# Designed miniproteins, single chains, continued (3): the designs that were tried, part 105

Each design is a single chain, and the fold is of that chain. pLDDT is the mean over its residues in the fold that is shown.

## One batch from the design tools (miniprotein)

Design m11656
Fold by ESMFold2-Fast:
Structure m11656 (fold): chain A 80 residues (1-80)
Amino acid sequence: SVEEALRKTMEEVQRLVKLGYEAYKQKKYEEALKYFEKAKEVLLEFEKKYGEKLSEQQKEGLRKAIKDLEELIEEVKKKL
């Protein structure tokens, strides 16, 4: 289902973001960047495959998650 796909996607994104923050805390900025970029790719692939089937609230949440990751990526890039 779309709901199951959304749940699994968000779990994977949360895992990648956690790994990215752990790398960032250790000043491994290139590794942190790779995790945040992978998390963003996961969200973009989900949007491409399921975006049309999402509720307006789910679409808003997805776009916010992508924007938050883009902001994190830019912050990490400033440290490189």
Scores: mean pLDDT 89

Design m11657
Fold by ESMFold2-Fast:
Structure m11657 (fold): chain A 100 residues (1-100)
Amino acid sequence: SLDELVEKFAEIVEEITKIILEKAPELKEEVEKIRKLVEEALKSKDPQELLELLNEILEELINLVSKMRKEGKLSDEEYEKLLKLIKEMEKIIEELRDLI
């Protein structure tokens, strides 16, 4: 259950980062930082460290999506899709918090 939720979170992050790199390839370094945090989360054996890593990943993605929207790089449809994926990530963090 815990491992399945973290894996699902990682899959959502990969979907978001693919959209980011397609629309804003200049954000490669920011995406690589997020990918490293995901690798650390997948290897984490400490529940508190895991939650901190997942919250950091969520915050970084919210910041990137917000920046891209302000810079006109995202259509209304693309922005709505990214917001729905972010809400799914928030829900997974809430479910993980309840298990810890």
Scores: mean pLDDT 88

Design m11658
Fold by ESMFold2-Fast:
Structure m11658 (fold): chain A 85 residues (1-85)
Amino acid sequence: MGEEYRELGERLFRAGDYAGAVEHYQKAIEAGDLSALFPLELARLVLEGRLSPEAARLLEEARRAGAAGDEARAEELAARVEELV
């Protein structure tokens, strides 16, 4: 399932293995899990040196908070990213 590839990508992303995260997020998308699109883009930006690992981590946390319905937490984390960009 695409969800399994996304879960593996999330684990690698949290571990700081952005190359491994990209590989597994890409497989998730190929399997139909489009929820991997945003974290795939973050991991690619980190690999290109266009986004710090700290900013990428905060953005992914904000996305998860928003998906869980915690809008206030998502906004708080997004505001922290603005300080890093």
Scores: mean pLDDT 77

Design m11659
Fold by ESMFold2-Fast:
Structure m11659 (fold): chain A 86 residues (1-86)
Amino acid sequence: MYKEEIEKILKEAEEVAKEALKIEYGDKLSEEELEKLLKQLEEHMEALTKKLVEEASKLSEEEQEELIKRLKELLKESKELTEKLK
């Protein structure tokens, strides 16, 4: 069932975005720790995006549009946080 895999990907992407926000506005880390964690979150998010796009390509156009929109919103939030830390 496609929905189960896609929901799992979206949930993971949401957690990655939340973790990035917590790093920025919650517990402060050293510059090296921040860089390492943000790089790991970025790599994880890229992998999730690629997997979601691949899975979404198998779905109807309407379903693809909804899922891609949600993931892009999560990625935008994570990217904005990363840019702010530069």
Scores: mean pLDDT 69

Design m11660
Fold by ESMFold2-Fast:
Structure m11660 (fold): chain A 74 residues (1-74)
Amino acid sequence: MKVIVKFKPGVTKEEMVDILNEVIAENPEIKPKSAKFLSDTEVLIEFENKEQADLFIEKLKKHPLVEKAEYYKP
């Protein structure tokens, strides 16, 4: 299950990493397999199951610095 997170313009890579790590730390059910930057504002994250991906999307969509979080569509 691959999820793309797009941050609002002006958010730094350090801030993006901090936000992602905070969400993961606060939600012990979320255990990403991998994460990589696709661009200066986009991160691709892979999860083993749909439940982890759905919870991650729900939490990130509510963050004020996140523009969108959704399943990755190539």
Scores: mean pLDDT 84

Design m11661
Fold by ESMFold2-Fast:
Structure m11661 (fold): chain A 91 residues (1-91)
Amino acid sequence: SMEAAERVREAVEAAVRGGALAEETGDAKGVARGVGAALRAIGEALGAGLAGEADERALEAAREGARRGREAGGRIGAAGGEGAARTLEGL
């Protein structure tokens, strides 16, 4: 659905920006909260709306967001956010 695709795209963009911010600021735990929320929204949108729909752009954006989340997870883990890091690395 268009609404689900838009929500995934917005969440992925937020996750990518959050990952960049973690690198910039060193506030890995604060940024992890935002990135984790965005990635959960991506998972919900994919489960609810996109599993039966071929939206290659949303899926590509989700893959890029997942890659950025995994990168952020490594930094977050080093800062002591091991639970958040495990969630992001499991994407």
Scores: mean pLDDT 55

Design m11662
Fold by ESMFold2-Fast:
Structure m11662 (fold): chain A 81 residues (1-81)
Amino acid sequence: MPRVVDFEVSVDEDGNPVITLTFEDGSRRTFDGSSGGALLVLSGHTVTTTVTYSADGKTATVTYTLSDGRSASVTVPASKV
């Protein structure tokens, strides 16, 4: 599997977390948050995923932290985590 050299986290039009991965060969692919996180691990990164729920339980902030200290977060409806 090509190594991941960069990543971006965003929200799709339905409020789902999505991860765009840039691979060492220069290719880019967009995945759902869970698939993107798994691909980061399979590409040789250690990934820590933290989920923080809002006080009303309606939203969740998902943070992905790589072993090199890079992180990205996105806020989604709690039902989408």
Scores: mean pLDDT 70

Design m11663
Fold by ESMFold2-Fast:
Structure m11663 (fold): chain A 95 residues (1-95)
Amino acid sequence: SMEEQLIKEIEELLKKILEKLKKEGVDEATLNRVEKMGKELLELLPQLSLEMQKLVKEMLAKATEEDAESMIERVEKAAALAYTGAADTKAREAA
């Protein structure tokens, strides 16, 4: 499906981000934190609208072009967006 393809593309972007952070000498604790955020983000993606999933992909794609610090900030923003989007969807479904 289009959603499965999009999730796979997001997963691949997260892998590229981790590899770039490793090459730039980011410490193990920070790498583990980013990996954990990526896993949590991937778990939330099916709860997001297609438009929100596309926005997450765009944010992560931009992250791959940034320096290490800006890349981490973009991943944090993408994760925060996913957490907020998933919570909002559940609140609307419960109403």
Scores: mean pLDDT 82

Design m11664
Fold by ESMFold2-Fast:
Structure m11664 (fold): chain A 75 residues (1-75)
Amino acid sequence: PEVTLFIPDPESVAAYRADPEAFAREVAEGLGREFPTWRLLGIEVTDDGFRVTLEVKEEAVPKAEELQALGEAKA
């Protein structure tokens, strides 16, 4: 199943706007390192952060604590 989650990180939005390709590469690398069982499907930028769409196992829905860890891994 697909899960879309919001990561409140307005500071990283500026980094994304400066170099979207480099930012996407860093996010994909961080996700693969911290959450190898999750598949990154897409990232949507907003003014207040990012909406991240992930494909996870049917019985494994990410919790807020796991999303915070993902945000820290990108930093």
Scores: mean pLDDT 65

Design m11665
Fold by ESMFold2-Fast:
Structure m11665 (fold): chain A 70 residues (1-70)
Amino acid sequence: DLAARQERAIERAAENAGLGHEAARRVVEAAEKEGVGVEALPPLTRVAILGGAEGWSKEEMRERLREALA
Protein backbone atom coordinates (compact mmCIF):
# COMPACT_ATOMS: atom_id res chain seq x y z
CA ASP A 1 0.00 0.00 0.00
CA LEU A 2 1.39 3.35 -1.05
CA ALA A 3 -0.13 5.20 1.89
CA ALA A 4 1.32 2.73 4.38
CA ARG A 5 4.79 3.02 2.85
CA GLN A 6 4.59 6.82 2.89
CA GLU A 7 3.42 6.81 6.50
CA ARG A 8 6.34 4.64 7.62
CA ALA A 9 8.86 6.76 5.74
CA ILE A 10 7.46 9.98 7.18
CA GLU A 11 7.25 8.54 10.69
CA ARG A 12 10.89 7.47 10.56
CA ALA A 13 11.92 10.86 9.22
CA ALA A 14 9.90 12.62 11.92
CA GLU A 15 11.44 10.46 14.65
CA ASN A 16 14.94 11.16 13.36
CA ALA A 17 14.19 14.90 13.18
CA GLY A 18 12.48 14.88 16.58
CA LEU A 19 8.99 15.70 15.31
CA GLY A 20 5.77 14.20 16.63
CA HIS A 21 3.90 11.51 14.76
CA GLU A 22 0.78 13.69 14.67
CA ALA A 23 2.51 16.18 12.40
CA ALA A 24 3.82 13.40 10.16
CA ARG A 25 0.41 11.72 10.08
CA ARG A 26 -1.22 14.97 8.95
CA VAL A 27 1.03 14.98 5.90
CA VAL A 28 0.15 11.36 5.13
CA GLU A 29 -3.56 12.07 5.46
CA ALA A 30 -3.28 14.84 2.89
CA ALA A 31 -1.61 12.43 0.48
CA GLU A 32 -4.25 9.74 1.02
CA LYS A 33 -7.13 12.16 0.52
CA GLU A 34 -5.67 13.40 -2.75
CA GLY A 35 -5.25 9.83 -3.95
CA VAL A 36 -2.22 10.74 -6.04
CA GLY A 37 1.39 9.66 -6.16
CA VAL A 38 4.05 11.27 -4.01
CA GLU A 39 5.43 13.06 -7.08
CA ALA A 40 2.16 14.91 -7.56
CA LEU A 41 1.81 15.78 -3.87
CA PRO A 42 2.49 19.27 -2.51
CA PRO A 43 6.11 20.15 -1.69
CA LEU A 44 5.28 19.73 2.01
CA THR A 45 4.75 15.98 1.66
CA ARG A 46 7.56 15.61 -0.84
CA VAL A 47 10.07 17.16 1.56
CA ALA A 48 9.17 14.74 4.35
CA ILE A 49 9.27 11.62 2.16
CA LEU A 50 12.37 12.59 0.19
CA GLY A 51 14.25 13.51 3.34
CA GLY A 52 13.58 10.09 4.79
CA ALA A 53 14.52 8.27 1.59
CA GLU A 54 17.65 10.34 0.90
CA GLY A 55 18.82 10.12 4.50
CA TRP A 56 19.07 13.82 5.26
CA SER A 57 20.69 14.83 8.54
CA LYS A 58 18.47 15.22 11.59
CA GLU A 59 18.91 18.98 11.70
CA GLU A 60 18.24 19.33 7.98
CA MET A 61 15.17 17.12 8.17
CA ARG A 62 13.88 18.92 11.25
CA GLU A 63 14.16 22.33 9.62
CA ARG A 64 12.51 21.20 6.38
CA LEU A 65 9.72 19.28 8.06
CA ARG A 66 8.94 22.04 10.53
CA GLU A 67 8.75 24.59 7.74
CA ALA A 68 6.73 22.29 5.48
CA LEU A 69 4.25 21.22 8.16
CA ALA A 70 3.74 24.74 9.45
Scores: mean pLDDT 54

Design m11666
Fold by ESMFold2-Fast:
Structure m11666 (fold): chain A 95 residues (1-95)
Amino acid sequence: SPEEEIEKFVEEIEKKLKEAGASESLIENIKFLVLSTLKRFKEKYPEKFEEILERVKEVMEKIIELHKKGASDKELIEELVKLLAELQQEIQKEA
């Protein structure tokens, strides 16, 4: 189910961020942004949800890589917001 897929994805990103040494506050902010975005996309574009989930996963892989390269919490949140906004525009164009 889409709910179970979202939960598993959020658990996986939390695990990867903890392994990379991310702060609890950074993890909670990222989880909030990802969950809010995925819930909105599920409601607005249910037929594209699997594609959207894969694209959000790619966004998170970039964020985790930036964290490992020493980006600040502020830089990571700003980049995540930017990448999620770009994804929103691309999906709207495709819809």
Scores: mean pLDDT 85

Design m11667
Fold by ESMFold2-Fast:
Structure m11667 (fold): chain A 111 residues (1-111)
Amino acid sequence: DPLKKWEKLEEEAKKISVEEAEEILRKAGMEDFVKALRERKAYESLKMAAAALSVFKLPKEAALGAALRQALENEDLETVEFTLAELQRLRPDFDVELAQKLLEGLRKILK
């Protein structure tokens, strides 16, 4: 059930503090991502990424996808642009069409 999966991700993200989310993501090697979202006060996107990575054991690309979706729902274009750039940094051959397909896939498995 795709809707229940995203709802569960949101529920788990609410249980994670900002400090815990930052630690989870830093331990995963995402320190630049943490610093950028902290500066933007994009705390919900940080928590969503942390929940995807730590609770659901998803890869970094899926964690960035969860943060991206949350930023889109919040209409936070600066966080959207930064998160897309981080996806490109993790995979230099990564294209925007592939990013959209991965985001659609994340919606189907988590929503």
Scores: mean pLDDT 75

Design m11668
Fold by ESMFold2-Fast:
Structure m11668 (fold): chain A 96 residues (1-96)
Amino acid sequence: SEVEERIKKLFKLLGLKFDLKKKTVEEAEKILKSFDKDGDGYITKEELKEVFEELGKFLSDEEIEEFIKVGDVDGDGKIDYKKVVELMREYVEKHS
């Protein structure tokens, strides 16, 4: 499933186990919400870069671009994290 592969990649990028648990989706939501620095519901490439720099982690431009592409379900170059979390919740509910 294309949806399954996207969700697996997102969990991996967030450092979370793909275990089909509601608690794991709640942790994903908390992490993604923390990346939304301006509170507009979207995570941009610049916000991701700033968050990882604050965490003392070096990410390449390619790694940042991959993160955006995997989370960008709408194809607009940014992550609508509420839509991503909804997709995760729906997937877990159908397969748990």
Scores: mean pLDDT 77

Design m11669
Fold by ESMFold2-Fast:
Structure m11669 (fold): chain A 83 residues (1-83)
Amino acid sequence: SHAEVLAELERLGNDTLAILRLAKRRGLSLDELIALLEQVPSARGALGFARLAKAAGLSLDEAIALLERLGDSTRAGVRILLS
């Protein structure tokens, strides 16, 4: 349910990679994840990264792969997507 996903997103906080992996496990698109993250103030870093990944034309799988290459660094991922 949406309530279960929102509670899990709140628990993960700013762990952006864990949040993206949760979205993949739940079969969510990047767009659906962004809509849910807009309801979770504690996940602001993950929301920012997800929006930039969408703007760059990345899929959820490509966004996950980018963060895995960067050692889970949301800040480094944001920097690359802004370049």
Scores: mean pLDDT 82

Design m11670
Fold by ESMFold2-Fast:
Order: C-alpha cells, then structure tokens, then sequence
Structure m11670 (fold): chain A 61 residues (1-61)
C-alpha cells in the first residue's frame, strides 16, 4: 500500500540522516518530512523531496 511504501521511505531516510548529519539538522529534516507526510503527497513526490533534501545536506558538509 502507499502508506507502507511511504513508511519504508521515511524510515530509510531517517536512518541515513541519523548517521550522516548533526542532531539539529536531523530534527529539521524530520519536521520537513513529517510535514510532507501530513500534506498527503504522493509516494513519488515524497521520494523526490527526500532525495533533494539529502543531496542539499551532502553538498553543505
């Protein structure tokens, strides 16, 4: 189901972020991801937005 796919995407992203960014950055990313989930964006849009966030964070480190 879309819910299960979104949950898996979020869990994978949060695991990656917890190992690669500081706590403040992790908390901000978690809030943004949570907001996207609450807005009911599609699986593909959620995946796209999370990928962009990770790419932007990787460039700043």
Amino acid sequence: SDRDQKKAIVQKAMRYLSENVDEDTLNKAAQQIGDLVQQGVSVSELEKQIKKMIEELDKKV
Scores: mean pLDDT 80

Design m11671
Fold by ESMFold2-Fast:
Structure m11671 (fold): chain A 77 residues (1-77)
Amino acid sequence: SSKEERLRKLGLTAGALTLARLELEGRAVGSLRYTVGNTVIEVRVTLGDRVEVVVTDGDLTLRLVMSTEELREQASL
């Protein structure tokens, strides 16, 4: 659905922002939480260049798991 696609793009954007923030801070791992209206996005970057993004909007939850490089590529589209 169009809503799911928008939430996926929002999650990818939050993931990319998290990676940029960690890079500026000289960190390889970290977690950040974002709120956009009624949507909550939790991003976790772990050892082994792994990113987990959880997007929650009411009863809908979307979970994305990918490498940091895959996230950068997807977020640039």
Scores: mean pLDDT 86

Design m11672
Fold by ESMFold2-Fast:
Parts: structure tokens; sequence; C-alpha cells
Structure m11672 (fold): chain A 62 residues (1-62)
């Protein structure tokens, strides 16, 4: 279950980064979904809230 969630987080992060590399701003809906997956990972004890917040802010700044 944790591996599946981590895989989904990685997949959406790749999509957001790909959009940024293509010279497009990431869609707000993609950023929101990424945040939800990070929040779920924190809730399940897979990562800390601090790490999730840093990862979210890094992606949001692309």
Amino acid sequence: EGRELASRITAIAIRIIGDSIDGKDPAPSDIEEFKKLLDEAVKKGIMSKEDATKMYEQVKSL
C-alpha cells in the first residue's frame, strides 16, 4: 500500500515536472492532486509533514 502511494506520487510529480520542462505552467488541478497524495502519505506515516510541505512548495514553484 505504501509502495503504491509512493508510485502514484512519483507519477504525478513526473507529469508536473514534464509540463514545466515543456515551458508550460503546471495545471492547478495537478498541483492540488499532488498535495492530496502528499497529505495521504503523511497520514499513513510514509513521510513527515515537513518533508511533504517542502516537496509541495518545490513543485508549486516550478
Scores: mean pLDDT 77

Design m11673
Fold by ESMFold2-Fast:
Structure m11673 (fold): chain A 78 residues (1-78)
Amino acid sequence: SLKEEALELAREYEEKARELAKEMSASNVGIDEVKKKVAEVLRYIGLAITALIYVEKGYVTEELLERLRRGEEVSLPL
């Protein structure tokens, strides 16, 4: 179902955020690189949260899933 696909996609983005955070902790990098990696971690977390909110609202569509799979920023349903 679309709901199950959205929940799995949220888990995948959570895992990507976790793996990137692990890479950051293993590296001594400059501040500009840290800023870029932090932004990417936050982006993955945002995509996961967006998927979960749309699941809660019951507004998951195939179009939404396709956009989230592409890593597109999607507005939260109000």
Scores: mean pLDDT 84

Design m11674
Fold by ESMFold2-Fast:
Structure m11674 (fold): chain A 109 residues (1-109)
Amino acid sequence: EEEKIKKEAEDIRLALLAYATFQAGFNELASKYSPEELKTEETRKKIADELVKKVMEWLKSYPLAQLERWAKAFEVLAKLLPESETIWREAFKKVAEYAKKLADEKKAA
């Protein structure tokens, strides 16, 4: 039970770090758009795509252990989103899958 609690606490901590990264990136990208533009699905998808690209570029430079941690963090974050939030859920899944792919490639090398 104690080990399970520690694992759950670590998963939450990683998800919060992923959320903080997301919030900072979103605020930076969103500041480039008007409130009217931010209401459109097109603008929201564009912001999500740019944020995914930005995070993926950061992940390319990360060591194996950090890649595994970020893959788990974004997987947990995607699961915490409401069912109606499809754009961000898919964005977080893409980041998690990419981090896992990079980790697997580094293990093989």
Scores: mean pLDDT 76

Design m11675
Fold by ESMFold2-Fast:
Structure m11675 (fold): chain A 110 residues (1-110)
Amino acid sequence: SPEEAELLKKIKEIFYEFIAEVEELKEKFKKENITDPEKIYKEFKKIVDKFLEKLKPILEGLRKVLSDEDFEELVEDILETIRRLGKYLKLPEDKIEEIVKEVREWLLSL
């Protein structure tokens, strides 16, 4: 539908902004020689929280127009993007999965 296409375009733009902010964070950590997993976790979580806040109204709209299967696929795409970017920042797997679990529970509550 035209409404679905417009919402999916907005999701794509938010994803590009999220990736760009994580790339900027990676460069900051490199410049400042930051390798502390707790500091990386804290800064990444701030960007994830901002990403989710931007996504919320769009996901609420998409949940009304997408099938359950398509919405679940979108949820998995969001979670996989978070995993990929956490790994890119060299976060430990356990810290990545803590964020993913919290985000999954939040997304499924929409």
Scores: mean pLDDT 88

Design m11676
Fold by ESMFold2-Fast:
Structure m11676 (fold): chain A 61 residues (1-61)
Amino acid sequence: MLSPEEQARVDRLLALIRAAPNREQAEMAIALLLSEFPAHRELLRARLRAEFPDLADVLAR
């Protein structure tokens, strides 16, 4: 799906989402992730819902 280099970047951004001190910061990190990979946006949304179910409401917008 993603190249190894793209996957490494995605994993880093996912770690930033996990480290976010509040939901607003998590939303910002999610927006950044999706903006950097527009061609993979739908696939990344599916992954985010699976990996961060507590943030699924943010992705439902």
Scores: mean pLDDT 74

Design m11677
Fold by ESMFold2-Fast:
Structure m11677 (fold): chain A 73 residues (1-73)
Amino acid sequence: MREELRKEAVEWAKKMAENIIKKYGGEIVSMEVTDDRVEITVKVNIPGNIKSITLIEVIRGDSIVAGPVIDTE
């Protein structure tokens, strides 16, 4: 069921965001949940050009596809 997959996607994305914050420091600056996509953006306190990390979980039919997007200055 799509709602069940959405719940799993939200839980996985939140867990990833928490792990990133615990490891690198930072905070969640946005979280968007739609019918087939979960997107959490974490602003990180890493020395260098990395500004934020966006965690994207996409529901495709009966599966979840995940991928981090790293934003640099």
Scores: mean pLDDT 68

Design m11678
Fold by ESMFold2-Fast:
Structure m11678 (fold): chain A 91 residues (1-91)
Amino acid sequence: VELALKAATAYAQAAVARALAEATGDEELAALARELEARARELLAQLPPEVAELARRAAEAIARAVLATPDPEKANEIFREGLERLRAELE
């Protein structure tokens, strides 16, 4: 469970950073996205395929919701709730 939550967190952060880097042209954000993408890839590779799929789907849902919200406080709430739902599915 712990590894899946870390993988989902990294993947969601990578997806958000990548989308923002592409939208803004920010090279520092693009570098951060590459680092987060590498971390997510390493963590996902350590999971069974079924668990990796659940983690990726949870991360994609979190990233979409975060990118759709203009409120930074709401973005943090979405992230927390998404990870809690993933934990419940894996228990």
Scores: mean pLDDT 78

Design m11679
Fold by ESMFold2-Fast:
Structure m11679 (fold): chain A 77 residues (1-77)
Amino acid sequence: MRAEFEALFAELEQLIEELRANLHDPAKVAALVARMEALLRQAGDLVRQMRDPEMWERLQALVQKAQQVVAEAVAAF
């Protein structure tokens, strides 16, 4: 579970950086946002199973960062 959680978070952080790099391409942005949403749901399910307050705080911080980047991407269109 911990390794799976860390892998999901690493992939989410990578997707956020890819989203920033591809703000000029609406099709790529849409695909990256969809992938990010799927991973955020998966991470949320893992955190709920673990019932760990520290992991919940990490998830909330990542969700907030992801939402900010998505809002910036939408504003760029």
Scores: mean pLDDT 75

Design m11680
Fold by ESMFold2-Fast:
Structure m11680 (fold): chain A 81 residues (1-81)
Amino acid sequence: SSLEETLRRLREQLEEEAARSTDPARRAVLERVIGILDEALRTGDLAGAIARLEALRDEVRDDPEMYTLLALIVAELRRAL
């Protein structure tokens, strides 16, 4: 499905970002996002995943790059909902 394709593509992009990150704090956030997407793939709970991602986005508001990344992920998942 387009949703599964979107989730898998986002996971791949985030794994690449985590691998390139030299900042352990940013890597930890990216790993948390990957975990949320993995749970969504297992459970089909997209609405719950979006809520968790929005909460995480708000936690990283002081990091503009990370905030923007999470905001874009949330927007893409909302379009798939």
Scores: mean pLDDT 86

Design m11681
Fold by ESMFold2-Fast:
Structure m11681 (fold): chain A 69 residues (1-69)
Amino acid sequence: MVMSPQELTDEFQELLNEVGTLSREEAIEKLREYIEWLRSQLPSMSPQTQYVAQRLIAALERKIDELES
């Protein structure tokens, strides 16, 4: 699948809104699932979209660390 940087950014915003309404455990699970999905899609992305995806993965990992702390 080829995804634009804008599509990834929009999905990221929706994900953050959704996890804000979930329990801590549900939020962590949802974030981990999205990270694994992004990692699986990286080889199929353009270099520009890969750059955005890598930044989002780092942001999501920090969010999980905050929720686990």
Scores: mean pLDDT 80

Design m11682
Fold by ESMFold2-Fast:
Structure m11682 (fold): chain A 100 residues (1-100)
Amino acid sequence: SEKEVNEAKLVLQEMKIKIIDAIDNKASIEEILKIIDETLKKIEEILKDYPEALKKIREVVEEFKKKFKEAWEKKDLEAAYKYLDEMTDKLQEILDELEK
């Protein structure tokens, strides 16, 4: 429903703000991954009746968790911000398709 999609979009935007704040405060990779995992859990509860969308969301999340780990290993903060934008854009696209 539109309500569930809008709730998931708000949770996604809250995640983006939290990750930006965490990066700015020199958080560990473990803290970033915790924010992502807690966000995914909330989205899975909101979108529990949309298993196909959840499968796509989980695939995007797993891809970008690997990219964030690589960015932290390389100390590439610019790549971390880029991957955050790319992840949130891909997740937003999945949510937008549920409104059509």
Scores: mean pLDDT 88

Design m11683
Fold by ESMFold2-Fast:
Structure m11683 (fold): chain A 74 residues (1-74)
Amino acid sequence: MELEELFRKRIEWAKERLGLPVTVDELMERVRELAPKIREEYKKKHGIELSELAVYNRALTHFIAELKRKELEG
């Protein structure tokens, strides 16, 4: 699907530029796991439904922040 192809490239760019210690496939899987949680949170808090791309981008941002936090903790 076009959305997943586009988002996969976005993940590749983020991984390369940030030096993330995970594979693109692992990042995709984690984003998919976080996506429904992000979607529900936004709907509950703001009463809006995010597009799939917007949900995926937010999930990616949250996961990158988590990885950076874990890097500092060991």
Scores: mean pLDDT 74

Design m11684
Fold by ESMFold2-Fast:
Structure m11684 (fold): chain A 57 residues (1-57)
Amino acid sequence: VTLKPGYTVKDVYGSISYAGGRITKVISDTEFEIEVPEENLYIIKNDGAVESVEEVK
């Protein structure tokens, strides 16, 4: 997950929690990895702070 400039991981904690997700790795203030159910991924993608989401194994 990559955030838009000016946002941080803290700005998306609510969306991650609501989606039933967890942060698994923090790479930077704007880039991190999460585990989230596929059916709830739209919650993360629709957060205004999120620039892009890529699937990783």
Scores: mean pLDDT 74

Design m11685
Fold by ESMFold2-Fast:
Structure m11685 (fold): chain A 108 residues (1-108)
Amino acid sequence: PGPGVAFVLETPGGYTLIVAASADRPVTATVTVNGKEHTVTAGPGEFAVKLLDADGNVLGEYRGSGRDGAREAARKTAEFLKNLGLLTDEQAQAVYDLLLGAIDYAER
């Protein structure tokens, strides 16, 4: 089982997506947005995402455990970004594919 993965993705309009995915041990991602510190932790077998606006306010958080739960959380994240008008359908699909890749990488 891999060490997990954590990364930060900046979206159009200055929004920040913090992602953590883990297989066997906790993975933590920390970012500072507009002077506010935010942390996302995925426990073993979890996927976690936190979406922040440019001011560092939390707009959404999605979490899932196991393969199906993690993929559902990834889908909800992409759909949420699309529904906010932050991403086109193609960009939302690209984010979803990226999040699925992170889940798959963490499982190795």
Scores: mean pLDDT 77

Design m11686
Fold by ESMFold2-Fast:
Structure m11686 (fold): chain A 63 residues (1-63)
Amino acid sequence: MLSEEELAAEVEVALVRALYGILKATGTSKEEQIEELRRFKERAESEEAKREAERIIKEIEAE
């Protein structure tokens, strides 16, 4: 059984991925995508979600 912290981390990781999908679908600029993901990273409670947000930001910056 997952702890509440582990479950919360999985939910936050899913949310950051969903956010990135929405930002791409709505035609937001790379600069706006990075800024929104940085805001999510700052608000995220789990280290897993912070790492996922940072990973996505680095992918966008590498394009």
Scores: mean pLDDT 81

Design m11687
Fold by ESMFold2-Fast:
Structure m11687 (fold): chain A 75 residues (1-75)
Amino acid sequence: MEKEIEELKKRLREEAEKELEKAKSDKEKFKIINEVMEKIYEEYLKKHPDASAEEKAKVRLALGEEALELFLEYS
Protein backbone atom coordinates (compact mmCIF):
# COMPACT_ATOMS: atom_id res chain seq x y z
CA MET A 1 0.00 0.00 0.00
CA GLU A 2 2.67 2.58 0.97
CA LYS A 3 4.67 1.91 -2.23
CA GLU A 4 1.51 2.28 -4.36
CA ILE A 5 0.61 5.56 -2.61
CA GLU A 6 4.10 6.95 -3.36
CA GLU A 7 3.71 5.89 -7.03
CA LEU A 8 0.29 7.60 -7.24
CA LYS A 9 1.72 10.80 -5.66
CA LYS A 10 4.59 10.80 -8.18
CA ARG A 11 2.12 10.28 -11.04
CA LEU A 12 -0.08 13.16 -9.79
CA ARG A 13 2.93 15.51 -9.78
CA GLU A 14 4.16 14.41 -13.23
CA GLU A 15 0.73 14.60 -14.95
CA ALA A 16 -0.31 17.88 -13.27
CA GLU A 17 3.03 19.60 -14.05
CA LYS A 18 2.50 19.03 -17.80
CA GLU A 19 -0.87 20.85 -17.65
CA LEU A 20 0.30 23.52 -15.17
CA GLU A 21 2.75 24.87 -17.79
CA LYS A 22 -0.35 26.04 -19.76
CA ALA A 23 -2.24 27.50 -16.76
CA LYS A 24 -2.90 31.28 -16.84
CA SER A 25 -4.25 31.80 -13.30
CA ASP A 26 -4.22 30.29 -9.79
CA LYS A 27 -7.85 29.27 -10.35
CA GLU A 28 -6.85 27.28 -13.46
CA LYS A 29 -3.87 25.72 -11.60
CA PHE A 30 -6.17 24.60 -8.76
CA LYS A 31 -8.69 23.16 -11.25
CA ILE A 32 -5.97 21.27 -13.18
CA ILE A 33 -4.42 19.78 -10.02
CA ASN A 34 -7.84 18.76 -8.66
CA GLU A 35 -8.94 17.18 -11.99
CA VAL A 36 -5.68 15.16 -12.26
CA MET A 37 -6.02 14.08 -8.61
CA GLU A 38 -9.64 12.90 -9.13
CA LYS A 39 -8.66 11.02 -12.32
CA ILE A 40 -5.84 9.18 -10.53
CA TYR A 41 -8.11 8.36 -7.56
CA GLU A 42 -10.85 6.98 -9.88
CA GLU A 43 -8.24 4.78 -11.62
CA TYR A 44 -7.11 3.52 -8.18
CA LEU A 45 -10.73 2.66 -7.27
CA LYS A 46 -11.21 0.75 -10.56
CA LYS A 47 -8.00 -1.22 -9.94
CA HIS A 48 -8.95 -1.90 -6.28
CA PRO A 49 -12.78 -2.29 -6.17
CA ASP A 50 -12.49 -4.42 -2.98
CA ALA A 51 -10.31 -1.90 -1.09
CA SER A 52 -11.54 -1.10 2.42
CA ALA A 53 -13.02 2.30 3.32
CA GLU A 54 -9.88 2.96 5.42
CA GLU A 55 -7.55 2.14 2.50
CA LYS A 56 -9.58 4.37 0.14
CA ALA A 57 -9.48 7.21 2.71
CA LYS A 58 -5.69 6.88 3.13
CA VAL A 59 -5.13 7.09 -0.65
CA ARG A 60 -7.50 10.09 -0.96
CA LEU A 61 -5.73 11.90 1.92
CA ALA A 62 -2.25 11.24 0.49
CA LEU A 63 -3.30 12.51 -2.96
CA GLY A 64 -4.91 15.59 -1.37
CA GLU A 65 -1.72 16.39 0.55
CA GLU A 66 0.41 16.05 -2.61
CA ALA A 67 -2.08 18.23 -4.55
CA LEU A 68 -1.88 20.96 -1.88
CA GLU A 69 1.95 20.89 -1.89
CA LEU A 70 2.02 21.11 -5.70
CA PHE A 71 -0.46 24.04 -5.71
CA LEU A 72 1.65 25.94 -3.14
CA GLU A 73 4.82 25.35 -5.24
CA TYR A 74 3.16 26.90 -8.32
CA SER A 75 1.38 29.80 -6.53
Scores: mean pLDDT 82

Design m11688
Fold by ESMFold2-Fast:
Structure m11688 (fold): chain A 80 residues (1-80)
Amino acid sequence: SDPDIKVKDFKGKEVPLSRLVLQAMIHALMGDKETTAKYAEAIEEALKGDERALYLLYTLYVLGGDFEKARKYREKIEAL
């Protein structure tokens, strides 16, 4: 099991995935849509094919106010 893998953020720095997720959530809660989208894209790349990423990305896009991308992830979750 890989409880906390190392991934590259949108600046190319290797960070624990848990830290990347936390930073994404903080920016989403601040309403910073642009930075939230960059973190969400990095998480998408790191967790490609991981169904856990669908719920996280849905949540990040809802909190960041990107309802179009949130809807896309909701539809993927409902198709599981």
Scores: mean pLDDT 77

Design m11689
Fold by ESMFold2-Fast:
Structure m11689 (fold): chain A 81 residues (1-81)
Amino acid sequence: SAKEAELREVLERLLRDIDATIEYVESLDLPEEVKEELIAELEALRAEVEAILAGTPSEEDIERLHRRVGEIQEKLKEALL
């Protein structure tokens, strides 16, 4: 279905964004423990996205993932202060 195809495309883009964000975090001049925590959260998010892609994605899955992305982004902002 068109809706399923759109949701899969969103999730595939999110996987690429997560991988790019992990590389970005590794490049930052932050304490090693802070990097490890952020990368662990991003890797957990990546695994969740992969699990959803292995099944049938829903809009509720996307909403939950977007909330989690927002939480990680706020933690990254705090680490850069």
Scores: mean pLDDT 87

Design m11690
Fold by ESMFold2-Fast:
Structure m11690 (fold): chain A 80 residues (1-80)
Amino acid sequence: SARDEAIAEAVLKVGEIGRRTGNPAVLRASAEIERLLLQDPDDVEGVIAVMRRAIAEAAKTDPETAKELQRVLDEFEARV
């Protein structure tokens, strides 16, 4: 489904950003999103909340990584 595809793409993109940048907030967010989705595969609100928190934390030290996460969140919200 379109929702399942949007969730899968968000998971992949957050994970990729975390691995590429090594940003601890993004790496924690990636792990937390995967854990949330294991408990509730349709937890769109949970994914959004985790990403918003990660963006705020990343913005304090790495505005460019925060901007990349914001783009992923914007694309995800547009599709769910």
Scores: mean pLDDT 88

